# Designs tried in a protein design run: designed miniproteins, single chains, continued (5). Part 39

Each design is a single chain, and the fold is of that chain. pLDDT is the mean over its residues in the fold that is shown.

## One batch from the design tools (miniprotein)

Design m17333
Fold by ESMFold2-Fast:
Formats: sequence, C-alpha cells, structure tokens
Structure m17333 (fold): chain A 94 residues (1-94)
Amino acid sequence: SHMDELLAELERAYEAIMAELERMKEEGASVEEIRDFVVAMLRELALEFEELGEAELAALFRQAADDVRTAKSVEEIEAILRDTYARARALIRA
C-alpha cells in the first residue's frame, strides 16, 4: 500500500542518517559537522516528500532541519531526529 511504501522509505532514510551520524561520532566529527550533515539530509528528505505530494511530511522535515540548525549538542540533534521520525510515522498511519 502507499502507506507501507512511505513507512518503508521513512525507515530506510532514518537508518541511513543514524548510521552515518554514528560513523561521524566514531571519527571524531564536531557538533557543527554533524549538525550540517543532518540539516542537509532533513532538507533533502523534505524535498522528496514534497515531490511525492506529502505536504505535511515535507513541512515536518523542514521544521526539523530548522530545529537541528539551532541544536547545541549531538544529544539534542539525536532527540530532534527521534521525535521527528516518531511524528512522521504517526502522520503516515493517520
């Protein structure tokens, strides 16, 4: 179903972002480098959902990118990612 396809794509994107974030942490990347990476990925994901006609998902990920831009720690970035993906899953299942 369309919902199952959206959920699968969302989970794939989340796993990819979290895996790269963990790799960056292991390589000693700065909070600024991790922030820039996550902001870029969230903006790209927002554009992808916009192209799929999923306006609410696109807006959610654009807001998450703005929130990450002001984050002061990796822990805050990770919290924003977890909260955003939980909200995205809820929107898709509604």
Scores: mean pLDDT 88

Design m17334
Fold by ESMFold2-Fast:
Structure m17334 (fold): chain A 103 residues (1-103)
Amino acid sequence: MYEEIEKEALETKNLGEALLRGAELAAEEGDVAAMRAIRMSALLLLGDYEGAFELLSKRATLTPEDKARFKAWVEELHARYTFDREKVEEALRIAEEVIEKAE
């Protein structure tokens, strides 16, 4: 999932644009699993590491080394690609709405 977002960002040269496009497509298909992945990615990209790690820890135990690795990866993405915060926030909003309706 993260690698897929990175590939899309490389094509669009914008992390926010890639994530928003993914959220729109997943919403049209009703893909709740994809929406959960998009929410996680959006939280990480927006710097809400605590929120993202809390959600991830429900699926798997995260070590301090795992958390540091995720943070380093996100920081590297911000350094390499254009980041449109508004589009990432919109993708997060769409993902949260779809997840809430599914629950």
Scores: mean pLDDT 73

Design m17335
Fold by ESMFold2-Fast:
Structure m17335 (fold): chain A 67 residues (1-67)
Amino acid sequence: SAALVARAEAVVARDYGALAAPGLELIRQGRALGSQELIDRGRALLAEAEAILERVGLPALEKARAA
């Protein structure tokens, strides 16, 4: 169902955005300041965002393809 796909995409976008945007900002700040700790923290947030895409996106897409 297109409605189920749209809802899943909205959830992923919210959860992904909540981690990905701060993660990228921390990496930019870390590079500007030469802070490895900030870069590592930002990369950890991006890894969590990627896990959300894998966890939520895959089942939602599979269900949509079956409908």
Scores: mean pLDDT 72

Design m17336
Fold by ESMFold2-Fast:
Structure m17336 (fold): chain A 63 residues (1-63)
Amino acid sequence: GEEAARYGERAALAAGGDAAAARAASQGMKNFDPLEALRRATEAGGRGAGAAGGSAAQSAVDS
């Protein structure tokens, strides 16, 4: 639903926009835990995702 789509968009943007988040994701995958990797990537990316999130939200509205 709407919430799942919104969460997926935000998580992907956070992971893609932060090099530290990408590294955290790689570490988690090495430990057979992609969910843990995604959680760490989202948390690390979230610190810098404020500005990036604004752009994504605007694009979604304009689409």
Scores: mean pLDDT 54

Design m17337
Fold by ESMFold2-Fast:
Structure m17337 (fold): chain A 88 residues (1-88)
Amino acid sequence: MRALAVVTVTVAPGSLDAVTEKAKELAREVSKWPGVLDVSVLADRERNRVVVVITAEDVESAQRAAEKLAEELSKVPGVTSVEVRVYP
């Protein structure tokens, strides 16, 4: 069963481009993981948010990829919060 995970990253003003580039780098790495089908990175300049959307073969693969992205992005300077949602 395909699953979707959404990682929403809230960013301090002025840090959006740096966090977006780091998210794209991590998305390229995670997109190569077994069970991961697609990873998209979206920047919302108006709300200072980066959204990463992961499509995976199963919930376990989606969860694993989302947890890795959340862990690594939470360490980036300028990140104020990270939220993960997984949909079966």
Scores: mean pLDDT 85

Design m17338
Fold by ESMFold2-Fast:
Structure m17338 (fold): chain A 99 residues (1-99)
Amino acid sequence: SEELERAVREAVEAAEEAIRAELEGAPASVITGLALRAVGSGLEAALLAIKTGDVEGARRGAERLEKVAEEAKEKGAEIAALAAEGAANQVRAAVEELE
């Protein structure tokens, strides 16, 4: 669904921005704000997946967030990695509930 795809995109973009902010040594408040946005959008995506029954959209969303989490871990962006992993786990839980 379009709403699910938007929520996933917002979570991915926030997590990727958190990676950049963390690697550039941005203030903790900025990194935390981006991380919380990623987690919040991940939760929204998970709930939209349950509401719409869009298993395939949720699966693609989880995969995208899992890739961002792995990238964050490889780059040493620990807070961004936790946020992306948290978002991915929420969306993945929605996939498992719908299957």
Scores: mean pLDDT 90

Design m17339
Fold by ESMFold2-Fast:
Structure m17339 (fold): chain A 80 residues (1-80)
Amino acid sequence: AKAKIEEARRILAELQARGRALEAEHGERAEELALPLALEALNRLAALVGLPAMSLAQLLDPAAHAAHMDAIAAELKKLA
């Protein structure tokens, strides 16, 4: 349980650090470049808790994105 929570924290910290680096380097283009990194991080979190991977189309759908984030959060909460 603890090891999966620590790995989830590492994934989120890595995404935050990469996001900040993209903003510093690319400014207004950072969002476009950050989408693949966000998708990668979300799919790493999903795999960690045994959930299916998300597609880019699902990430860009606010309802699908929110539902998938809620599912990941619910599974992480079971480990805490």
Scores: mean pLDDT 76

Design m17340
Fold by ESMFold2-Fast:
Structure m17340 (fold): chain A 71 residues (1-71)
Amino acid sequence: GRLELSPEAREAITEILTAASKEKVPAAVGGVLRGIGEHVDAALDPSTSREEADEAGVRGAREGLEAVKAR
Protein backbone atom coordinates (compact mmCIF):
# COMPACT_ATOMS: atom_id res chain seq x y z
CA GLY A 1 0.00 0.00 0.00
CA ARG A 2 0.96 3.65 -0.27
CA LEU A 3 1.75 3.91 3.43
CA GLU A 4 3.96 0.80 3.40
CA LEU A 5 7.68 1.42 3.84
CA SER A 6 10.43 -0.54 2.12
CA PRO A 7 12.16 -3.10 4.39
CA GLU A 8 15.27 -0.87 4.42
CA ALA A 9 13.29 2.23 5.44
CA ARG A 10 11.47 0.21 8.13
CA GLU A 11 14.79 -1.01 9.56
CA ALA A 12 16.28 2.51 9.57
CA ILE A 13 13.18 4.01 11.25
CA THR A 14 13.13 1.18 13.83
CA GLU A 15 16.77 1.91 14.73
CA ILE A 16 16.06 5.66 15.03
CA LEU A 17 12.96 4.99 17.17
CA THR A 18 14.97 2.66 19.44
CA ALA A 19 17.63 5.37 19.86
CA ALA A 20 14.90 7.95 20.65
CA SER A 21 13.37 5.60 23.26
CA LYS A 22 16.77 5.26 25.00
CA GLU A 23 17.00 9.07 25.34
CA LYS A 24 13.93 8.97 27.66
CA VAL A 25 12.79 12.44 26.52
CA PRO A 26 9.42 13.21 24.88
CA ALA A 27 11.08 15.55 22.35
CA ALA A 28 13.21 12.72 20.89
CA VAL A 29 10.13 10.55 20.32
CA GLY A 30 8.29 13.58 18.89
CA GLY A 31 11.10 14.09 16.38
CA VAL A 32 10.83 10.49 15.16
CA LEU A 33 7.03 10.74 14.92
CA ARG A 34 7.40 13.95 12.87
CA GLY A 35 9.62 12.09 10.40
CA ILE A 36 7.03 9.33 10.08
CA GLY A 37 4.39 12.02 9.46
CA GLU A 38 6.52 13.43 6.62
CA HIS A 39 6.56 9.95 5.05
CA VAL A 40 2.75 9.74 5.28
CA ASP A 41 2.33 13.22 3.74
CA ALA A 42 4.77 12.39 0.91
CA ALA A 43 3.07 9.02 0.24
CA LEU A 44 -0.33 10.77 -0.11
CA ASP A 45 1.05 13.00 -2.92
CA PRO A 46 0.37 11.20 -6.25
CA SER A 47 3.53 12.69 -7.82
CA THR A 48 5.82 11.26 -5.10
CA SER A 49 7.45 7.88 -5.75
CA ARG A 50 7.54 5.25 -3.00
CA GLU A 51 11.32 5.61 -2.84
CA GLU A 52 11.05 9.38 -2.34
CA ALA A 53 8.40 8.89 0.36
CA ASP A 54 10.61 6.33 2.16
CA GLU A 55 13.60 8.71 2.02
CA ALA A 56 11.53 11.62 3.36
CA GLY A 57 10.32 9.56 6.33
CA VAL A 58 13.77 8.25 7.25
CA ARG A 59 15.43 11.65 6.79
CA GLY A 60 12.79 13.44 8.87
CA ALA A 61 13.05 10.90 11.69
CA ARG A 62 16.87 11.11 11.72
CA GLU A 63 16.95 14.92 11.56
CA GLY A 64 14.35 15.15 14.34
CA LEU A 65 16.39 12.91 16.64
CA GLU A 66 19.65 14.74 15.85
CA ALA A 67 18.01 18.15 16.46
CA VAL A 68 16.94 17.00 19.94
CA LYS A 69 20.44 15.62 20.70
CA ALA A 70 22.09 18.90 19.58
CA ARG A 71 20.24 20.81 22.31
Scores: mean pLDDT 64

Design m17341
Fold by ESMFold2-Fast:
Structure m17341 (fold): chain A 94 residues (1-94)
Amino acid sequence: SELSAAERAAALAQLQQRQLLNQLVEVSDEVREQARRLARELATREVQLALEDGQHVSVLTEVYKTMDPLQQLLADAVAEIMRELGLEDSVELP
């Protein structure tokens, strides 16, 4: 009924992952701000095009493309850290 060594290691890795994600957010604030500005410019262009053509605005798809490099960078960094902790494939990113 006490946690196994593997269960304790998994819990510790979850806390480390959370701490590292917070650190990545802090060090990438400038990059995140730039991505947000670019996403707004893309959204503005999509709205203008939709109004001209009478189409439904598919802004989310274009915004997501702009954010992809940041999401991939964060995912890769987390995966490398999980590997260093010896917890490969123990936790899937949402």
Scores: mean pLDDT 51

Design m17342
Fold by ESMFold2-Fast:
Structure m17342 (fold): chain A 92 residues (1-92)
Amino acid sequence: SLTVTISNVEVLDETTVKVDYSASGSPPVVRVVLYYQKEGSDEKTFIASTTQTSGTVTVTGLKPGETYYFWAKAIGKDGSTAYSEPVKVTVK
């Protein structure tokens, strides 16, 4: 089974956050995709896609005072997928 987690979201300023993620499992994780979703919206915004199973991404262009949910999707070598729990952050 696959596991993916957003371990930290650091607010750098009113438009910018830094997101730490990690993914592991069997079959091996081959890709991690990162998303955010604004509170009250059903639209998922793509941030990044990477073959690095753990790392940090900087997200810019967020709207001051708004609340966002950050989450990650892990993709395994066999095409299986897992989603992280969303992490809620307000930027201000």
Scores: mean pLDDT 85

Design m17343
Fold by ESMFold2-Fast:
Structure m17343 (fold): chain A 92 residues (1-92)
Amino acid sequence: GEIEKLRSKIEELYKKAKELYKKAVKAIDEGDLATAEKYIKELDEIIEELDKLREKAKELGDTELAMEADIEIGIIRLQIGVLNLLLKKAKK
């Protein structure tokens, strides 16, 4: 159904975000700050896509799926904050 497709897309995006975070941390550790900034931008794009899917879940009445997506967005935002702090320290 439509909700099942929506859940699968949200799960796929969050999995991608977790891998991008790991790659960004590694890039910063290796001194590849340009690649880290690219991964941070990709994380921002995932947040925008998850936010649209969250609103769609809410419109379809799946408040639980919408709340799951909101929590995932919150985690990614916190991870971006950590990456930006690490990146700022590395640029000195």
Scores: mean pLDDT 89

Design m17344
Fold by ESMFold2-Fast:
Structure m17344 (fold): chain A 60 residues (1-60)
Amino acid sequence: DELLKTLSQLSLESQIASVLTAGKLRGEEEAAQELVKKVQEAAKKGGEEEGMKVLLDEIR
């Protein structure tokens, strides 16, 4: 569904923004940027849901 796709994309984008902000606050900007690259690559291959799975796995 287009709505679920849009919600997944918005959720992923907000999580990416949070990761980058947390990276700045913790002095871990490079690690945060590396994580974002992995998430975006996964999203390009398998969609926003795959990107979210990679993100959740990395922060776990």
Scores: mean pLDDT 75

Design m17345
Fold by ESMFold2-Fast:
Structure m17345 (fold): chain A 87 residues (1-87)
Amino acid sequence: MEAEELEKRIREAIAKSDTVPDIRVEVRWVTNADGTKELEFTVTVAPDVTDEQVQAAIDAFREVVPNSAGGRAATAIGEAYQRAKAA
């Protein structure tokens, strides 16, 4: 799948998955120092988000992204949730 097509599908999934309003996910392509490109997920989570809302966001991402990208998205969401809980 082309990078632009994948990004479009992810953005559409995020918009349709607005069932979890307290979790916002942004997707972009980044170029590493070695010239390789990978998907980067930036996640913002409200302080009072629940485990169920976190799981719903992860499930929404897994619906449209392949295993490796889905795993990175899940990690980013989990890390954002831990940061929100610490604040």
Scores: mean pLDDT 65

Design m17346
Fold by ESMFold2-Fast:
Structure m17346 (fold): chain A 84 residues (1-84)
Amino acid sequence: MLKEAIELSNQSGDAGLTGLGAAQNLREGKDPEAARKKAEQAIAEVQKIGDELLEKGFEGTAKSAYRLRDLVEEELKKAVEEYK
């Protein structure tokens, strides 16, 4: 059980970092369409991991995943506004 929570938490972190990197690539004009799609996929992945953590009873870890999702989503929004 603890091992599973740690593995999901690590997956959430990795997906979040991927999303933040994609938002940065969009902001810099590096393959903008692919970067935007990658960031959107990362947001969906963090959300999915958060939902799985909630279902398993890891409410605190799920809340952390949802905060990371919100952070990536906000950075993507800023990148879209800056790139236009």
Scores: mean pLDDT 85

Design m17347
Fold by ESMFold2-Fast:
Structure m17347 (fold): chain A 100 residues (1-100)
Amino acid sequence: SVEEAVKEVEELVKEALEEAKRTGDIVGAVERFRERLLEFIESLPLPESVKRRMKSSVEGQVDLLLREVERLSREEALKALEQMLKSIVDAIRATLEEAA
């Protein structure tokens, strides 16, 4: 269901934020989030075209953050991470609702 899938993504988001805050390694937290989310998307019973679209959106948003994070302060990088994670949840929810 859409709600169960979104809850799983929200749990991955929570884990990524907790890791980034605990370790200060935002790049590492983002890369692990990417791996886990892409694996989760692959597990969904959706057409391959929909999965590819979701993966492309995730990769694009992560790539943008990683290009900027090294020039940001820790607080700015954490805020950028939070904004990216929210955008990813919103994009996945919208795609799942369209596919339902």
Scores: mean pLDDT 86

Design m17348
Fold by ESMFold2-Fast:
Structure m17348 (fold): chain A 87 residues (1-87)
Amino acid sequence: MSAEELRAKGEEAYAAGNYLDAARHYALAAQKALQEGNNKLAAESARKLAEAYRKLGMDDAATVAQATALRLEGQVDEARALIQAAQ
């Protein structure tokens, strides 16, 4: 399954209110996108993962996923600030 297909499955699960399955698919999509060298898709998938984690009340995991997305987008200082603010 491609990173795009995994992201699409995550979006379907999220739309259905199944945030745990959405998080699983978005995490796999981000990992697969990184393996494919697609940092843009990896960042988008990590951002969606953070949204799913927020719906689950997993705030620390959401912060880490958001920081990962920022880092992949080249916003390293913003990613660092987000992690420091969460401590």
Scores: mean pLDDT 85

Design m17349
Fold by ESMFold2-Fast:
Structure m17349 (fold): chain A 91 residues (1-91)
Amino acid sequence: SPEIQKLLDELKKAKSVEEATAIINRILELDPEFKKILKQEAINIVRVSLLLTEEEARDFLKNVLGISDEELGTPEALAKVLLYVKEKTGI
């Protein structure tokens, strides 16, 4: 969907967890099925950005970022991951 792609591009430019969460919620309003991939997307972002295995990325989410397995499927958790990676790589 072109509308979803535009929102994904806006998400990459988000400046705060609150802004990123709002954009993710807008994507979910257009495509509720996107909720099914939120957990895997958070894992993939950490894995790729920090050069971790999937197991190491799952452990990082739980033990470093304090994001529980239940929270991983939320817009707020994905927003926190995106902002963490942006802060770590933006310096």
Scores: mean pLDDT 83

Design m17350
Fold by ESMFold2-Fast:
Structure m17350 (fold): chain A 110 residues (1-110)
Amino acid sequence: SLDEKIKKAQKLVEEIIEKADEVINEIIKNKYSNEEALEKFEKLLQEILEKIKKEFGKEFPEAVKEIEKLIQETVKEMRENKYSIKEMIEAMSELFTKIEEIIQEALDKA
């Protein structure tokens, strides 16, 4: 049902945010360099993308492609512009908001 899909999407978004908070706390606690932090965020985003593909790839392939492109663009911006850890955290927060919006729009059209 649509209600079950909405609940699944909400749970996925909550899991993404929780995982992101864990990675951010690890970066801060261990005093990672900017490059080490970037590697951790890249790995996190790859794991998030795989989860989104698994859960939504069959029903919302276009939304998943949009999210994949957005993740790739965000990583590229962090690398090319040599983001600080603070700038990476801000970029990640903006990225997650956009991912939520893409998922919500896909559900609204279903």
Scores: mean pLDDT 84

Design m17351
Fold by ESMFold2-Fast:
Structure m17351 (fold): chain A 56 residues (1-56)
Amino acid sequence: MMSPEELRKGLAAILALPTPEGRGTAAAYLLREVGVEADPRDAEGAIALLEERAAE
């Protein structure tokens, strides 16, 4: 499973994506790797959850 360091790197890449749809989908997918379910259509919510997980 992904470490917090890997999640931080993934988060940075996701935030660089040009569309909210792409960011939400990628964030939800990455959260699944750490056992967290998120709505890929809610980019803000998925990113917030990913930020919390990436913070340790």
Scores: mean pLDDT 78

Design m17352
Fold by ESMFold2-Fast:
Structure m17352 (fold): chain A 94 residues (1-94)
Amino acid sequence: MTAEELRALREAAPAFLEEQLKKVRELAEELKKEKPSEEEKKELREQIRRARELLAEQMARIEAADLPEEEREVLRMVAEAQEEVIEILEETLE
């Protein structure tokens, strides 16, 4: 990755992630209003479980990787946003 590409990603990442989190919160509110069926809730809980496993793998990969600090910062921002998405969905399903 070039220094220019990395700089662009670091500058763009916070705004992009904030926009995605806003969309997730809006979708979570819609999900609450729709009152998903017990079957749909089970499927969503299974997806959340898989997402948690993938996030744990990503976090372990970030910590184990011999990456520049700037790349780690971007990856950690993404991982933190993914964790917040999972928490929003878990809270929505209770």
Scores: mean pLDDT 76

Design m17353
Fold by ESMFold2-Fast:
Structure m17353 (fold): chain A 60 residues (1-60)
Amino acid sequence: KVEEIIREEILTRDHISVNELAERIQKETGASKEEVRAVLDELLATGRVRPRRPITVSED
């Protein structure tokens, strides 16, 4: 479920705030910010999810 939420964010957003994303996912699933960051980094680094446009990832 965490991966599904992050995948949707990558496909729909041009800017992702790790803090904002982690807060939303934590509310829905209880996952930590560190878990959210790890999944986001893995999906982007491995190319399992490819954004249709360039995206920016920030801590804020």
Scores: mean pLDDT 74

Design m17354
Fold by ESMFold2-Fast:
Structure m17354 (fold): chain A 68 residues (1-68)
Amino acid sequence: SREERIRETAERVQELAPSVSVEQAEGAIRVAITLDDASIELLARLFARDTGSPEAAELIRETALELR
C-alpha cells in the first residue's frame, strides 16, 4: 500500500540519515508527493544539505515521483 511504502522508505531514510526521525522522514515524503518536479529537486537538495546524506535525499525524491 501507499502507507506501507511511505513507512518503509522513511525507515530507510532514517538509516541513511540518523539525525532525522522516521516521523520527520514520513512528513518529508508526504510533502514531496504534493510538489512539482522543480520543488521536489529543491526539497531533495535542502534535505541532502541538512542531513549530509545525498542517498537519503535521492530516496525521498524517487519515492515521491513513484507515488505521484
Scores: mean pLDDT 87

Design m17355
Fold by ESMFold2-Fast:
Structure m17355 (fold): chain A 87 residues (1-87)
Amino acid sequence: SVKEAGYLAGFGGGRGAADSAIQGGVETGKNWHLGAGMASGQGAYEAGGPEATEWAAKGFRDSMKRAGGEIGEVAGQYAAEGALLAG
């Protein structure tokens, strides 16, 4: 439950961090990942210490993967549309 609470906090906060990392670059993502317990993961740390912070970091990574998948889906639609127009 404590680890899961940390993961959910990281995932929710990670959605915004993932968007910021895409726009601001990898540096934002690395800083959030390494410092989840210092700022973004403070609530997780208070709930379960370093272990909760680790799970918050996992939530961020999963948020980044999801964002990448959404971008891929849009790119796929454009590719299919272009192929249809070319054919």
Scores: mean pLDDT 52

Design m17356
Fold by ESMFold2-Fast:
Structure m17356 (fold): chain A 95 residues (1-95)
Amino acid sequence: MKEELLEEMRERLLKLPGVTEEGVDNVVEDIKQLIEERGLNEEQLRALLEAVLLMAEAQLNKDLSEEVKEKLLELYRKAGFSEEELEEFRKVLEK
């Protein structure tokens, strides 16, 4: 099931305009590393993949609103990231 979720994310990212195959492959490898290092379960992985897709769509639409930022932080929290890591993500999103 985790492999199917990763493949679905890859397919969806590749359908976005301006996305390169190399860029998508790098994102997939980063997520695979996080799965192994953190022991993400299926529910946590689903939340992380939703966050990745939402961020990609927001960047393409140039619509990184407060609502989108809040949803991203909620998805990362659901994916098992710590409050310290969420604060770092918030700082990146404010730039």
Scores: mean pLDDT 77

Design m17357
Fold by ESMFold2-Fast:
Structure m17357 (fold): chain A 88 residues (1-88)
Amino acid sequence: SSKREALLAKLEAFLDSQGLSEEVKQRALEIFRSLKTVPSEAEFNKLLQMLRDSSMDGFSTLSPELQKFFLEVEVLRGIELIKRAVGL
């Protein structure tokens, strides 16, 4: 949908601004495309703030699908940090 495409563009720009690897960025965008429900702009902005801060503040206010998305992205970021720490 056009709403989903607009949010995907915003998400991509956000992930680029965070200095994430291309692999993490593409996987996050792929997961976002798979969401059954397109989030509202307010929920999406809350999600971006939580990702920016790496914070659980407001987690319970997100839909279950966005809660799962947040956790999946944080796991991907954690794996990337481990890879960097061990020289991969």
Scores: mean pLDDT 83

Design m17358
Fold by ESMFold2-Fast:
Formats: sequence, C-alpha cells, structure tokens
Structure m17358 (fold): chain A 110 residues (1-110)
Amino acid sequence: GEEIEKKLKEAEEHLERARELLEKGDIDGALESIGKALDYAEDAIKLAKKNNDKEGLEKAIELAREALELALRVMDLAEEQGDHEALLRAIGLALRAIGLIFEGELELKK
C-alpha cells in the first residue's frame, strides 16, 4: 500500500544522496545515507511480507542491491584513501545489504 511506497521512495532518495556525496568525496556522508537507505529497505521488506506484496518486495530487494553497489564503491574509495575505519563501516553495510537481499529472495520463493 501507500506505506510501502513511502518507504521505497525514502530508500531511493537516500541512495541518490549517497551517490551525490560520493561524487563530492564525502565518504562519511555517503555511509550515513547508505545506512538510512538500508533502514527504509528493511522496513519495506517487513511491510511487503506482512501484506503479501510481491511487487513491493521485489522493489525493496532492488534498492538493497543498489545499496550494496554503493557500499562496494565506498570500500574502493576508502582503500584508495587508506581510511581503515570507513572501509570497515562499508563492509558492515555491504554485509547488511547482502542479508536483506537473501531474506527478500527467500520470501519470494514461497
């Protein structure tokens, strides 16, 4: 319903912000925005499961995949800059994204 659509839109907006911050070299800002996008994607997955909303679930998985791609880009940039703390944070976000993708894909297999 509308609640899932709002969560999906919020996740998408935070992913767009993360891309902009990465273009500016703001690793910390990008990590925060990726984390928020994953929070909204997780909420969307939970709502989609509750409402048997397959389309909403598929969209939430897609957003988690985009968050994973951005986290991997942050890992590359953090390695180039020698930022060990940012690298570990990005790894954590990548693992979280993988977990959400796996959870969503299992739900789709009903």
Scores: mean pLDDT 90

Design m17359
Fold by ESMFold2-Fast:
Formats: C-alpha cells, sequence, structure tokens
Structure m17359 (fold): chain A 64 residues (1-64)
C-alpha cells in the first residue's frame, strides 16, 4: 500500500491525498484530485510514502 499527499508548494496547504496498491497509482490519483480543485496551473509538492520509504517530488498540476 502506498499513500500520496499533494500540497501547494507556496502555502503548504494539503490539496489532495490518495492511497493505492502502488506508489505510481497513489501519486496519479492524488494529483488528479488536486487538479480537479484548482482554477489555474499550480506548483505542488507530492510526497509518496511506501513501506520501503518516502519520496518527494515538485511538479505542476492544472485542471483535469
Amino acid sequence: MARAEVRDAATGELLAEAEADSAEAAKFQALYRAAMGLDRPTEVVVTVTTPEGTEEERTTVAKA
């Protein structure tokens, strides 16, 4: 099981989170949910936690 959190890079606000069987699936679901709530392209920090460790990535999301 993997968990992903998407936070606004400027404010630190939690925009979305998701859990899935893989890191890729959790990350994709969380980014998709974050994009649905945004009115403009937004820089975000994605943190993915798995039993093997934690990974952090900065990316840009836009409306789905």
Scores: mean pLDDT 79

Design m17360
Fold by ESMFold2-Fast:
Structure m17360 (fold): chain A 93 residues (1-93)
Amino acid sequence: SSFAEEVAALAEELEALGRKLIDLGKKYNNQGLIELGNLLLEVARLLRERPSPARLAAARRLLEAIEWVGKNDSPKAKEVFQGALEALRRSLE
């Protein structure tokens, strides 16, 4: 179904980004990147095991915020990322 296809596609994107961030964090000894990568892998796992529209939307917001922070070096970008991360963590509870 469309929903199942969206869940699979987003989970694959989160898994790919998560692995990349863990690899970069290990190469540059950056614990924050490793922790973020691990979080994305956990979110992907939860989406595959317990998919819901709310979790899909929250995970997409986090991915968009990560991409936006990567393109923008501003206090607002960091604030948006933290807000998206907190919203996602609440959806996982």
Scores: mean pLDDT 78

Design m17361
Fold by ESMFold2-Fast:
Structure m17361 (fold): chain A 85 residues (1-85)
Amino acid sequence: SKAEEALKRLKEVLEKSNVTPEAKQLILDGAEKLIKAKTADEVNEASRDLLYGLSLASDQLTPEQLEEIRKALEEIAKEVGEKLS
């Protein structure tokens, strides 16, 4: 799926970054939970973890890496939104 391809791109961007292992794990776990979400509550929980991880990582990412992450997350959010509608 496009969300799975976006998750692969997200992993690649994070691996090339100076983001801590803890922040990487939060972002990746959040994104994977978001893809697997079946309810609005699960989307909210995944989004909370994802946003927290991104907040920890923001100072360690270049503007280009942030843009790539944003695009990947938008693709994931779009597919999840379509699936839950």
Scores: mean pLDDT 84

Design m17362
Fold by ESMFold2-Fast:
Structure m17362 (fold): chain A 86 residues (1-86)
Amino acid sequence: SEIEELRRIIENSVGDEMARAAYRLLELGLRNNDIESVEEAVRILMKHPDVALLGRAMVLIDDYLKTNENPVLRRLLEEMREKLGL
């Protein structure tokens, strides 16, 4: 599956490649209601200096939460805002 391929990339890469794979994992996690994959992806993005990917991830999670209440994602959204100085 695409998720299994993305996890393999994440396990075997660093820097920008890992961050891009994490962002894609986040998109698929939200689409599939796979909160564990979303949390994993956000943790990776928060460790990387690419604030553009983290900002895009925040928008996607915020949009998801408008129709899907989840306390784990609410907490992650707050952590992301703090990381971005928002």
Scores: mean pLDDT 86

Design m17363
Fold by ESMFold2-Fast:
Structure m17363 (fold): chain A 116 residues (1-116)
Amino acid sequence: HMKELTATLTVTINVEKPGDRVTATVQVRVLRGEAEVELTLTISGADKPVTATRRARLREGQTAALSVSAIADKPGTYTATGEVRVRGKDIEVEATLTATSSSGGQSATSAPVRLR
């Protein structure tokens, strides 16, 4: 059967100083079938959120990733939100979101999300 699957992944990271770089990466791997994938990744917590989108067509065993970076305007909690939309027949995928801060050596990774 044709499936359309969506997941939203969120991680938070603490920024200690202005000028620190927050980098987030959303990754999807196809575990079964062939998939049309749309990734949307947003970093919020700055005065303006940074958003990017990537589309890819993936076969079983293939991975697509999307990374965005934002410069922190102030210390505090920053949030990375990844939306994974997948369309295909008899598909199974796994998605993960990671965020890092350049000055604090901090890293946050979501639990993997399986869509089937």
Scores: mean pLDDT 82

Design m17364
Fold by ESMFold2-Fast:
Structure m17364 (fold): chain A 65 residues (1-65)
Amino acid sequence: MEELVKRGEEFRKKRDEILKKAEEAYQNNDLEAMEKVGKEMRKLIDEIRNGLRIPLLAYEEAKKK
């Protein structure tokens, strides 16, 4: 249980950092930085999809209830 919570917090922090970088790159029209940020986000999403798919789906279903 605690390991999944810790991974969720790490994902949230990484996502927030990537989104902050994406916002700065978008404001500066830095296509190279935007591409790099996009690759980082894809890797993070793939990690969640393959590693935390079931816990994530359970959380979303509980939230809809």
Scores: mean pLDDT 70

Design m17365
Fold by ESMFold2-Fast:
Structure m17365 (fold): chain A 74 residues (1-74)
Amino acid sequence: SQADQLRQQGDQYLSQGNLLQAAQSYRQSGDLYLQQGNNSLAAQSYGQASRLYSQIGNGDLSIQLGLQGSRLSQ
C-alpha cells in the first residue's frame, strides 16, 4: 500500500541520516494508516515521527504526534 511505501521510504531516509525527510515520511505513513483504520500501524508511524522531530528540535510537532500515537494505541 502507499502507507507501507511511505514507511519504507522513512526507513530509507533514516538509514541515510536524513532525519527530517524520515520524520515527514513516517508522519504521512501514519496519516494513511489512520485513514485505512489501521490504528496500530498509525500509532507506530506517529511514534517514529515524534521521536525524529524531537531529535531535530521540533518539540511542538514531536509532542503533537506522540500524543496522537498514544491515543491510537490499544
Scores: mean pLDDT 88

Design m17366
Fold by ESMFold2-Fast:
Structure m17366 (fold): chain A 67 residues (1-67)
Amino acid sequence: GAAEAIAKLEEAKRAAEAGDGEKARELLNSVGLDSEGEAVQRLVEEGRIEEALKLIDRAIAMMRSLA
């Protein structure tokens, strides 16, 4: 449900903050956000951490709207 998806997205946010773009992508893919996962991995690999976190925060907000 939405709670499990939000938990995975929060874990993806921590992975992105740590510079682990691959783990962030896998977590986003696991909740059906494949294109967002690709974007987050690319942003993290480019050192654009703030932009990656903003994208994940938008995904969390979307999942919260489904609760």
Scores: mean pLDDT 85

